# Ledger of designs, part 4: designed miniproteins, single chains, continued (5)

Each design is a single chain, and the fold is of that chain. pLDDT is the mean over its residues in the fold that is shown.

## One batch from the design tools (miniprotein)

Design m16113
Fold by ESMFold2-Fast:
Structure m16113 (fold): chain A 64 residues (1-64)
Amino acid sequence: GAEELARKGLELLKEGRVEEAYELLKKAAEQDINAADNALVQAVLEGHVEEAQKIGRKLKEEFG
């Protein structure tokens, strides 16, 4: 489900695997945008601000 995709995307983001994280978070957002948003908020809270902002911008360009 969306939350599992978002969780896996967050782990890839924390590893610096930004493009792979984006693909999973995009799939999560297609099912439930809140799951993707929650993962990006968690990434920011854990100090991965630059990676979270990069992915968040790409998601806004795709879905906004």
Scores: mean pLDDT 86

Design m16114
Fold by ESMFold2-Fast:
Structure m16114 (fold): chain A 95 residues (1-95)
Amino acid sequence: SKEEYARGAALSAEGAAREAEKVAQNPTDKKEAIHAAFLASVGETLAYLAGNEEAADLLRKARDYIIEASNGNVEDAQKAAELFRKAAELAREYA
């Protein structure tokens, strides 16, 4: 159901936010950045299936920030975490 997709998108976005927060604390840790990017991609797909294009767009934007953050940019990691948290809130509205 769309509600199941929305819940999945929210959980993926929350997971991505937690990993992005870890990258902000240790910006040389590429493993956490890769995990956040993967969760963002899963969340984007689930948000689209739920009909939540706004949440999907935020997840795509946040993924681009976390990929750039993998080069040691704390500011990009913080922006990614903020956008992932916002995407999770929006995704939950459809759940």
Scores: mean pLDDT 87

Design m16115
Fold by ESMFold2-Fast:
Structure m16115 (fold): chain A 55 residues (1-55)
Amino acid sequence: MTEEQRQAIIDKLLERGLASSREEAEELVNKGISGQDEKAAATLARIGAELGIEG
């Protein structure tokens, strides 16, 4: 994932109210990428698909 794609996902998480702060959105992205949280991973996959980003 590029930094540009990461920022787009973070902005979308905040827009959708899936994160209350930028720090929370970054934690969601990190958990989704690491595979430690299945819900976070599913959320990233959904947002990534909406933005045309393959995860």
Scores: mean pLDDT 77

Design m16116
Fold by ESMFold2-Fast:
Structure m16116 (fold): chain A 66 residues (1-66)
Amino acid sequence: EDVAHVAIHDHETGESRHFEMTKEEADALVDYFVKEEGGERFENEEAIFVRSKDGKLSLAVKYVKR
């Protein structure tokens, strides 16, 4: 089953949290941040990165196979 490791960093508090979720849930989260929050998306070979438009949140999504 394809799962995603999601890291969310809050630049106001300095907190980072890690979540494991399905690929579909992670794709929906990225889509939400890009379309609804106006975030900028960058992708490399390992991960998808999104920075919120206000710069307060950063997302990193890494897909792994179980």
Scores: mean pLDDT 77

Design m16117
Fold by ESMFold2-Fast:
Structure m16117 (fold): chain A 98 residues (1-98)
Amino acid sequence: ARELIEKGNKYLEEGKYEEAEKAYKEALKVTPESDKETIAEALANLGKVYLKQGKEEKAREYYEKALKILIETKGPTDKSTIEPGTNLGLLDIKRALE
């Protein structure tokens, strides 16, 4: 699973969003349900991929899933919640203004 996340991260950095999405989805398929940290990381990174693609509803869905796991496993003040929480908050503000 870790190698697939690293591969997805490389694709995301290169702007290859379709390849990044596939890599993170494969990571989720091969990650055991007990590995909540890797699942949350893949979900948060999928949220970022969807945000970069302009798929704001999917970005919200995946950031919400990632945050739920991160809050339950690490608590609401852990640094891992900052990026998905900030991005979700910005999406909520944008929707409220539209």
Scores: mean pLDDT 79

Design m16118
Fold by ESMFold2-Fast:
Structure m16118 (fold): chain A 59 residues (1-59)
Amino acid sequence: SPAEKALQIFRELGKDELTLEEAIRIAKEVGIDPEKVKEYMRKKGKKTLTPAELVELFS
């Protein structure tokens, strides 16, 4: 699934959180609309996403 692929990429980066730019890049790579990431972060007032939030968003 896109969520599983995104989680694998996240783990390979060795980071605890992603910036908007990094999250958009991963979304594009796994075939998810980057606008979903932008809208989620804007709605939540967040500058970064955790792996758990990324998986939830892509599920």
Scores: mean pLDDT 79

Design m16119
Fold by ESMFold2-Fast:
Parts: C-alpha cells; sequence; structure tokens
Structure m16119 (fold): chain A 98 residues (1-98)
C-alpha cells in the first residue's frame, strides 16, 4: 500500500528528528494505531514484554513509558521484528546516541 509506506516513512523521519522520548513514544503509538503491521504470536508478545522489562531495568525508559509500551502491545499485537524496529529511536535516546 503506497499510502501506508508514505505514512510510515513520514513517521520514521519525525522519530529520527525527535529527541524527546515521550514524543517518540507518541509517534510509535500513532504508527500502531494508523498502519497495518504483521501480527505477533503469543510467544513473540511474551518476548517483547521481556524486552520492555529489560529496557526499564537498564534505565533506558521510565516506568510510565514501559506501561505505555505494554498497553500498546495489548491493543496492537505486532511482530517482534516490527516492535523492535519501531522502538529503536526510543532505545537510541535511552543509550545517549541521539
Amino acid sequence: NPEQERKLQQILQQMLQENDPDRILELIEEAARNLEFPRGTPAELAEQRAWIDRLLELGMISPEQAERLRALLDEYPMSFETFRFLTSPLVAVGLGLK
């Protein structure tokens, strides 16, 4: 879908320019609500929740941001690859790479 590809590219460009982790998370939530992604299996969703817990443990995201990501996965269960890809700008900020 060319419109979906265009919208995804636009959101990704905004995430790359953004340094506020809460604004990046808003853009991730916008992508999940408005675009179609491959659905995750129950095993992939468990792995994604473990990854969120790991980011929280390492201090890369706040408890509030972790809860928002968990809520997002509950509402929009996406594949592990898609979730890791969409959250990579948030992780980059948490690592001080952005």
Scores: mean pLDDT 82

Design m16120
Fold by ESMFold2-Fast:
Structure m16120 (fold): chain A 66 residues (1-66)
Amino acid sequence: AEKYHEEGARLIREGRPEEAAELYKKAIELDPNYGRAWGGLAVAEERAGRPEEAGEALKKAGELFS
């Protein structure tokens, strides 16, 4: 899970947010309670121009950090 999160962050920095979102989704599939991956997905979806999906991921991340 950590490895996919790190690779996702790298892809965002490289301007590849759609691919980053796919890596974060894979991290979530391995560990659905990994709040950092949900947060990363929210950032990736936002940068990919999908604010609705970003909001859903951010809501989930908030639930897991509470």
Scores: mean pLDDT 77

Design m16121
Fold by ESMFold2-Fast:
Structure m16121 (fold): chain A 81 residues (1-81)
Amino acid sequence: MDVETAKAAIARTAVSHAEAGNLDLARQSALKMAENAAKRIGPEKAPEILETAQRVADLAIESLEEARKFYEELMKKAKEK
């Protein structure tokens, strides 16, 4: 699994839970997915995956619209890879 696909999946999960009103689950799910993705992809990319999870979790709590925009940007990168 490539880094861009992992980042998009993490952001999608966080945004989905936030849209449902589950802000605590949005943060928890993003972080758990980031840990799993880091283990699969390896230590070289772990920092940027964890940074993505932290950013989307913070955005989902502070501004759902900004979290959604961030996810869309990540998905574009993953699609074009």
Scores: mean pLDDT 81

Design m16122
Fold by ESMFold2-Fast:
Structure m16122 (fold): chain A 107 residues (1-107)
Amino acid sequence: GKNEKLRELQESLAKKIAKEEGVDEEKLLAFAEAVDEALDEFDKKPVKVKGLEEAIEELSKIFAEAAKKAGVPPKVAATFVKEYLLALNQPEDLAVQVAEKTKELLE
């Protein structure tokens, strides 16, 4: 299903980035799992964000809290976020801004 493909994408990216950056694969997998759970909870809520700026702020908080919980470094978390959003065919400007804001929240 759609959710299963999304989970597979998150796990695949976590493994790829862990290998490329020399980071513990288990930490990146924990990060991907925390992101999946937080986004699933967000999607179940009937309230939509009021605009692009609010979407960037809310998504960045989700990714940053997941990264803190998993112990993922700011630069690695930002790389995952950007690649993940681009893989979902999100606009490049959105992917870059969410990744940058995620990194700022972790620094």
Scores: mean pLDDT 77

Design m16123
Fold by ESMFold2-Fast:
Structure m16123 (fold): chain A 82 residues (1-82)
Amino acid sequence: KEELLEEIRRLKEEIERLIEEAKKAGLPDLAKLAEKLLKELEKLEEELKKAESEEEIEKLRLELEILEGLVGILRGLFKIAS
């Protein structure tokens, strides 16, 4: 649980950096996508804080893996656009 919360925190920091970089590069659509992804991570973080069962934590771990993949795609799109 604590490890997953740390991973979410790191991803949130990365996305916040990508939002700033996208805005500086004049890429508002990428900034908007990154902001949406940040909101999904914030929801996942709150769900993890409330999770009490191993089954619920495992489900949230899988959701985090999907979000990590989406962050990777977003990073790739930003690098291609810049």
Scores: mean pLDDT 79

Design m16124
Fold by ESMFold2-Fast:
Structure m16124 (fold): chain A 91 residues (1-91)
Amino acid sequence: AEERVEELLKALEKALEAGNDDQAISLTRELVRAVQEAVEKGELSVETGIRYLERALDLLHRYAPKAKDPIGVATAIIYAAVTLTALRNLQ
């Protein structure tokens, strides 16, 4: 589970470096779902899940001013942020 989450985060970094908004948005949705599922199955700690979502959000926030699809990127940020807040409430 953690290996898959790391792969998705690295893919997100590459998509953002390439300026590929559509891929970055899609990968963010996959990453958020992978973190949620891994935490729910007990394959990933809440604390580790929080750290992955914080890393993804930092990348997305740094990219947002350069986004070609600012609404799509903002929606991805909101989705990740809502999930991060839910995980923090479990602590």
Scores: mean pLDDT 87

Design m16125
Fold by ESMFold2-Fast:
Structure m16125 (fold): chain A 56 residues (1-56)
Amino acid sequence: MSPLAQRVLALRQEHAGNPLSQREIAEALGVSVATVRRAERELAAAGLLGLGDTAP
């Protein structure tokens, strides 16, 4: 898993009670929203992105 995906996961976990948007994460990490989306895809593939799942 990439270092960026690990940082996205850490931010998501730290802000679980007040979750950040992809834009806010991108701003916090100094990357583009597209880069955050790629990192979240890696987390989803690893089964680590379960925060705010609303698509049954």
Scores: mean pLDDT 74

Design m16126
Fold by ESMFold2-Fast:
Structure m16126 (fold): chain A 78 residues (1-78)
Amino acid sequence: GPSATARRIAALLRRLGLGSLVPEGATSIPVAAQEALNRMARALGVPELELPVDGSAGPEELAKIEALYARAHEGYAR
């Protein structure tokens, strides 16, 4: 089954509106979801938060997604 890190990533992706791109029980980040996250990062002016499009779902990916989630909420508040 998915690790605790992978489950946290999946939950954040659903909160970012990307839930349709995340299959139930995913152990990796689907390519379509990574591409969507990278488009969001560029649109918000934080390209440094872009992920490699390789499906990895580790602590580094979690940290970048958490940072992107925080930035997305700041951007929407305007």
Scores: mean pLDDT 77

Design m16127
Fold by ESMFold2-Fast:
Order: structure tokens, then C-alpha cells, then sequence
Structure m16127 (fold): chain A 59 residues (1-59)
């Protein structure tokens, strides 16, 4: 899987979670992004950034 595609999958998953639970904090979204990214071979830093982008988009 292309790195960019993996990061987009992480961002979409976090985005759906934030929409389902609006009380989720930015830090929780970053942590979720890091964990999901790790499963797809994405670095924790890229996963955290994907989670942050998803959280900001959901606001």
C-alpha cells in the first residue's frame, strides 16, 4: 500500500470516530491515529498527524 493511501485510511477512520463521539479530544484523536497507523505500517508520527487532521476536519 502506498504511504499516502495508508495515511488517508487512518484519517478517515479517526474522522468517523470523532463524528460518532464529539467529546473526543484532539490528543485522543492523535493517539487513535498513531495506533491505527501502526497496524498499516505508518509511523506513529504520521498516524498522529492523520488523527489531528481528521479531528480538525470534524470540527
Amino acid sequence: MERHQAINKVANAVYEKVLADPSMTLEEAKALGAELGKKLGVSEEDGRKAGESAWLTAQ
Scores: mean pLDDT 81

Design m16128
Fold by ESMFold2-Fast:
Formats: C-alpha cells, structure tokens, sequence
Structure m16128 (fold): chain A 56 residues (1-56)
C-alpha cells in the first residue's frame, strides 16, 4: 500500500544519500519493511514501486 511505498522510498533515499548503490539501497528498503512487519511479497512490491517513483 501507499504507506509501504513511502517507507521504502525513505529508506532507499537515505541509503542512496549514504553512497550505497541502487542494488544495496533496494536491499535496505526491503529489509526495513520486513523488519517493520510487511510480508516479503509486499516489501518487494513496495521497493519496486519506490524505485519507479524515485526515477531510478
């Protein structure tokens, strides 16, 4: 949902700002959402949408 995408975008942007690659940022976003209680499937979808929204 929108909340998961927003959380993924925040985590991905923070990782990119820290100098991580897009692949590393995606992993950070995924692991952050799973740690917050999202299912692996929901976390993967939110990370994918977050990258689209960020233009990566």
Amino acid sequence: GAAGVAAAREAIQAALDAGKSAAEAGRVGYETLVARGWSPEEAERAVTQAFIDLGV
Scores: mean pLDDT 82

Design m16129
Fold by ESMFold2-Fast:
Structure m16129 (fold): chain A 71 residues (1-71)
Amino acid sequence: MLEELEKEILEALEKGDTEKAKELAEEAAREALRRAEELAEEYGVPVETVREGVERSREAVIKAAEAKAKA
């Protein structure tokens, strides 16, 4: 469940668990991509557009986790 994964990512980031945050971000990206592909097919949205959104969100979380680890 994407909503639950987002909550766990934020909790991991708050605790400074960078590795867990990255792990959860990858899992969330996989689930979001699967769901986005289904919605893109259903509503005629280009799959590439939704994939770019998912990957951008994943990279943002990883970047935030790395920044917190270095701070």
Scores: mean pLDDT 73

Design m16130
Fold by ESMFold2-Fast:
Structure m16130 (fold): chain A 65 residues (1-65)
Amino acid sequence: SSLFEEAVKLAQEARKHFEQGKYEEAKKLLEEAIELLRKEDPKNPRVQAALKETEELLKKVESKL
């Protein structure tokens, strides 16, 4: 779905910001990605995997703030 594609794109941009030490910007993008993924089918294994990866990256970002 378009929401899934947008969420994946936001998570990829967040990872780039994380690699650059831009933790506040990375957090904002990850929170937005998680909101979009939560609107998807929770039984879809691709959605489950994307949520797990995005939430784990968010925890890493929060550990740097």
Scores: mean pLDDT 88

Design m16131
Fold by ESMFold2-Fast:
Structure m16131 (fold): chain A 100 residues (1-100)
Amino acid sequence: KEKAAELLERAAELLREAARLAREAGDDGLAEALEAFAKEVEEIKKNLEDKEKAKKGLVRLGVALGILLAAAEFENAPPEIIELIREAYRLIKEAIDEIE
C-alpha cells in the first residue's frame, strides 16, 4: 500500500538526519550505521510488491535498529539523535502493519 511506502520514506529521512547529527557530534561509527539503515529502508521500499520479503526484511531491520537504539541510549548519545532513531523505529513498525 501507498501508506507503507510513505512511512518508509519518512523513516529513511529521519535516519539520515540522525546520521547527520551523529557526524556533527564526531560519532562517525553511529553515522555510518544510521546511513546503512536508511539505505536498507529505501531498498525495501523499492521492492514492496514482494510483501512477504518486504515484511521479513523490515522485521529484521527493526530488530537491528532496536539494538542500535539501545546502544545509543547506553552510550548517552545526544537526545535529538535518540529521538530520531526512536521515531524511525516506530514508523518501521507501522509500515510492517500496513503490509497486508
Scores: mean pLDDT 86

Design m16132
Fold by ESMFold2-Fast:
Structure m16132 (fold): chain A 65 residues (1-65)
Amino acid sequence: SVTPEEHREAGEFAYRKAGEVAAREKDPERAFALVMEELRRRFPEAVDYLEPRLRKFVYALASAP
């Protein structure tokens, strides 16, 4: 089971990765897929709870002008 500390670390990693990916990938769907791939690689146990929030965040970031 994932601890609250691991959830926090996974979230911090995921949102940082989202910013990095969105800077280079302007297709929201591809950007989201890349972020989720990295999250699954580093924090597989955190994927399910972060996915809906990351989807919204990455789509907003990658779609920004």
Scores: mean pLDDT 79

Design m16133
Fold by ESMFold2-Fast:
Structure m16133 (fold): chain A 70 residues (1-70)
Amino acid sequence: SAEELLAEGKAALAAGDYQAAIRHYATVISRFPDSPLVPEAYEGLADAFAALGLDDAAAFFRKRAEQARA
């Protein structure tokens, strides 16, 4: 489910496994595009990319999270 993938993404992010976090969050967005969890998945992507020092990618996904909220 979208909730399970989001939880796995959060766990991976907390563990410093940014590749796994990106994969789980991206899967929420691609497989469950109408889920109310999509904005949080975009924020998770932004956090993971920021942790990797990829600030432009982080800013891009942060904006996508804001747009997806309403």
Scores: mean pLDDT 86

Design m16134
Fold by ESMFold2-Fast:
Structure m16134 (fold): chain A 82 residues (1-82)
Amino acid sequence: SEELREKALEEIRKLIDLARKNGHSDVVKAADELARIVLENDLTPEQMEKVIELLKKAREALENGDFETALKYLQEAIEVAK
């Protein structure tokens, strides 16, 4: 759905902003890759909801200073979006 796609892209944007402010370039690159996949592919609602869930977990990890866990959740989201 268009609404879920907009929500996913908004969560990606928030995560990129946070990662960029804290100098986590690898997180920014993974999030940019995920944004491209979301924009270029017709994801199912189930895939999109899982991507949004993983993005929220990645943002929470990053807010807690755990950039390795944030990167792992982003990599999982990329696999879900394929």
Scores: mean pLDDT 86

Design m16135
Fold by ESMFold2-Fast:
Structure m16135 (fold): chain A 85 residues (1-85)
Amino acid sequence: PVIEADESDTVEEILKKIEELFKKGETRVLVKGLSKERAKELAKEAKKRGYEAEIVDEANGEVLVRLSKKEEEELIKKDIKEEIS
């Protein structure tokens, strides 16, 4: 999935949208339309929260955020546990 960030969206609001997509089973999200500074801040905050983040295009404000392999494995284990429960 792709999130096109508006100039009115904060980094926190973008991260919230990313986390909602992760809850729906997505493992990676491309964010476009950021300023250079917002792209850096998004990558920093995503990493702080345990996600993988890669600035794909710093000048055009494109950041790829990925669920970590560890969190992906925990999600799979959680789904198995919910089926047993």
Scores: mean pLDDT 71

Design m16136
Fold by ESMFold2-Fast:
Structure m16136 (fold): chain A 63 residues (1-63)
Amino acid sequence: LRERAEELIRRAEELAKKVPSLKGELTLLAEALRRALEAGNEEEVRKLAEELEKLIEEAEKAL
């Protein structure tokens, strides 16, 4: 879970530089996911990871 979440955060940060229209949403979700990881809240990590993964897929389609 942690490794997957860290990979999603990195991918979101890279896509935020390439897709200006989704930059704000990608950055906010990545920061929220990082905070959930630091807090050890597994339920929030799972929910935020799913939301971020969907947003990443949308951003990749926009490239």
Scores: mean pLDDT 80

Design m16137
Fold by ESMFold2-Fast:
Structure m16137 (fold): chain A 96 residues (1-96)
Amino acid sequence: REELAKQATEKIISEAEKLIDEATRLVNDGLARARAEGDEQTIARYEALLSRVEQVRKDLEEAKKLAEEDPETGLYFASYVLGKAREVLAEVRALE
């Protein structure tokens, strides 16, 4: 049971990492463009998204630690973080 939960958590974390890496790339590209154009409103929107990306990365590290200590709680939290990564990526793509 513990081994299956650990494997499931690793797959979920890996997927969340891929999504948040894509979101990070898009935010950095969009932020650089907005700064070059002097679009203060768009800059503020991307800076808010960058903060959310950083929070998701922090949550991923916490999910990895929880999975080591309590595989069931770790799996639950990893699933939550995956959902957050999907939300951030969708919002970033909506701005592109």
Scores: mean pLDDT 83

Design m16138
Fold by ESMFold2-Fast:
Structure m16138 (fold): chain A 68 residues (1-68)
Amino acid sequence: MKKVLVVYAESEEVAREAGERAAKETGADEIVLLVGKSLEEAEEIGREIREKTGANVGVVDAELYLSL
């Protein structure tokens, strides 16, 4: 099953760092970076991707992810 991660942050730099780390750690097939979007907006986009593609979609707060 295709794995897609939607990574959101206010900062492009933070989103990029978290996306790169998540790709290495999770083995996701695709990373979608959302800059300037909220959790609610990221969840909406993730839901749309799931509905259209049938992929296994996760939504990640970039700042929280990098703090782990």
Scores: mean pLDDT 80

Design m16139
Fold by ESMFold2-Fast:
Structure m16139 (fold): chain A 58 residues (1-58)
Amino acid sequence: GPPPAPITPEQRAAIIEALRAEAARLGLDPDDAFIESLADLAQGHVEAGVALFRAVAA
């Protein structure tokens, strides 16, 4: 597919918020560094970030 679009601060913040919400839903309290690493791996895609979090939390 095409290369990923440039990540905006707003997209990164949205992924971090989604990951924190998913962690709270699962009763987890991950470190900020862990959340930020997953947000970077998601490359601006909220659903990809949540899927990555679920995969590593399993």
Scores: mean pLDDT 73

Design m16140
Fold by ESMFold2-Fast:
Structure m16140 (fold): chain A 66 residues (1-66)
Amino acid sequence: MSDEEILDEVAREATKVAEAAQAGNMEEARKHIDELRKRLLELGADPEFADSVARVVQREAERIAA
């Protein structure tokens, strides 16, 4: 695994989260956040890093949906 693989996965799933949040679909946004965290762990990312990314994306989704 490389930093590039992690960044690509974050960008891909974060885009889906933002799209769902823009549509007001927080249930769908949460599904993508859960999938992002899971995939980061599968790629061997630090659990604390994966949790941090999920929290940042969750906060952004909540701001977009507000």
Scores: mean pLDDT 80

Design m16141
Fold by ESMFold2-Fast:
Structure m16141 (fold): chain A 103 residues (1-103)
Amino acid sequence: MKEAGEALMRAYSTGLRAAQLIKEALGEDEGERARKVIEETFDYLYEIYLKNPELAKKLAEELVRSLEDQIEKMKENPVEGGREALRTLEEFYEKAKKLLDEL
């Protein structure tokens, strides 16, 4: 838990990068929706972390599992132009795992 705030910030930054890629590929409206989802998710996890660090850890575990499942599905069903999105998800997954280890 000593560096959990820094880990959350690193995960948030990776999520914002994903939102930027969505904006560039699908337009500003979709990018803004993605950015809002990432910001709301980060704010929620941080609020839970401040109130109950154990619950935040469980939520981070579920996030890690969800990202792992999404990465696996993208690898099994590759789409044209999906390579950068896959790399961004893999980076987010690694940061989410590090967050979980620091909680």
Scores: mean pLDDT 69

Design m16142
Fold by ESMFold2-Fast:
Structure m16142 (fold): chain A 62 residues (1-62)
Amino acid sequence: SLLEALRFAIEAVRRGVPDEEIVEELMRKFGLSEETARTLVSTARGWLDAGFEPEIGPPEPR
């Protein structure tokens, strides 16, 4: 379900898994499209930023 996929994405973001790896896992495990998986990863980051921000900013391309 989308709720289970979102829970998985939140946990993976908390563990520091790269967004691309989370997207691939969501597509493989839950059968989601790439667009839906990317949306869930973005939602998970927003959820963590609202309640669990660890003083680490958004990913930088450096």
Scores: mean pLDDT 73

Design m16145
Fold by ESMFold2-Fast:
Structure m16145 (fold): chain A 91 residues (1-91)
Amino acid sequence: MPPLSEEEQKAFYEALKERVGEEEAEKMMKAYLEDHEKAWELLLQREQAENPALTPELVAEIAELRRKAAAGELSDEELEERARALEERLA
C-alpha cells in the first residue's frame, strides 16, 4: 500500500482517534508509518471483530471521502451518494 499524504494521514488519525481513542490511534498510525501491511492487518483484525465486511480498502475509501468532504471537493448530493454506496458494501 502506498503511504498516505500528510493531509490524508491527519484525516485518518482523527477518524481513528474518534473511533478507538488517542492511545490506540497513535499505535495504529505509528504501525502504518513503519509498516503499512502490519498496520492494515491490525486494523482489519479489530474491525473484523465488529464488522467482517469492513476491509482495509473500505477504511481507506471512508478516510478519503471524509477528507474530500472537509475540503469542499464534494457536493452534499455526491457525499450522500458515496456514503450510501459504502453503507451498502458494509451491509
Scores: mean pLDDT 64

Design m16146
Fold by ESMFold2-Fast:
Structure m16146 (fold): chain A 86 residues (1-86)
Amino acid sequence: SAEEEKAKRAAIRKALAATRTPEDFAELLRQFGPEEIVDFYAEEALIELSEEQRRALVRRVLEAGRQGPAAMLATLEAMFAEAVRG
């Protein structure tokens, strides 16, 4: 529902604002998952992803997640920069 979606987005914003350590970031991912984080980040960055691009980004984030939160953030930033370039 729209109400549930708004609540989820507000929760993600609050969690991101409270993120100070690698542990906080890992908790964010456990709570919302990589797909929700990718969708939120793309919307905040005003990047329109195709379904194919979204799936590829989620897969990349999951793989980077195995290496830790810092690697995952770097992967998201690199992929979004690439998407903006074309």
Scores: mean pLDDT 70

Design m16147
Fold by ESMFold2-Fast:
Structure m16147 (fold): chain A 71 residues (1-71)
Amino acid sequence: MRVRAVRVEMREENGKYVLDVTLELDDGSVRRFRLEVPSKEAAERVAQVLRDGVGKTVEEVFAAIYEALQA
């Protein structure tokens, strides 16, 4: 399953950074999820990974998010 389009909205909530993510997949399905991250820099890295995820598989995108959160 490949990612066709990505929408990411970043906001600050209770001293944490929250990313609201919408993935549009190649079969026309939509996946929505929320990520809480500990810092603005982590939020920016994850958002960039998500934007670069167009054309990649969902598994590749989630692996890249995990790596960005660990850095």
Scores: mean pLDDT 81

Design m16148
Fold by ESMFold2-Fast:
Structure m16148 (fold): chain A 62 residues (1-62)
Amino acid sequence: SMEELVDEAVRRGLELMEKYGLSPEGAAIRAATEIAREKGIYDPEVLEKLMDEAVKRVRELL
């Protein structure tokens, strides 16, 4: 589901922030893009929604 993908992107984004010092937005976008690639998601609208939701949630956790 989209919610499960967002949760995975948030978790990975937080790890990228901790390990590499990425910004919240940059980490969330990178995580979402990597997950989309791993799951075979090529629909730009789905990817954009995943990135937007991941960024929003990562920022809300700070």
Scores: mean pLDDT 84

Design m16149
Fold by ESMFold2-Fast:
Structure m16149 (fold): chain A 90 residues (1-90)
Amino acid sequence: NKEEAEKLVKKAEEKEKEALKAWQEKDYETAIKYFEEAAKLYEEALSLEPSEELRIKLGETYLKLSLAYKLLGDEEKAEEYKKKAEEIFK
């Protein structure tokens, strides 16, 4: 359902906005929390409406999560999200 997917995308974009605010303040722990919420919403939207644009947005969110975890010193989580992004951009 396109309408339901669009609702989820708007919620994900709101979460990304909060994550970027936290990122600007170097609060990477809070940024991760919001990016993880955004990723889940994008995943759900993709399950309702397959879209190349949404796949790209999800991949970008995974890359941001990878970088945030790396900045916190969590190399295992950083690598996990990097691999998820690589799968999207294959």
Scores: mean pLDDT 87

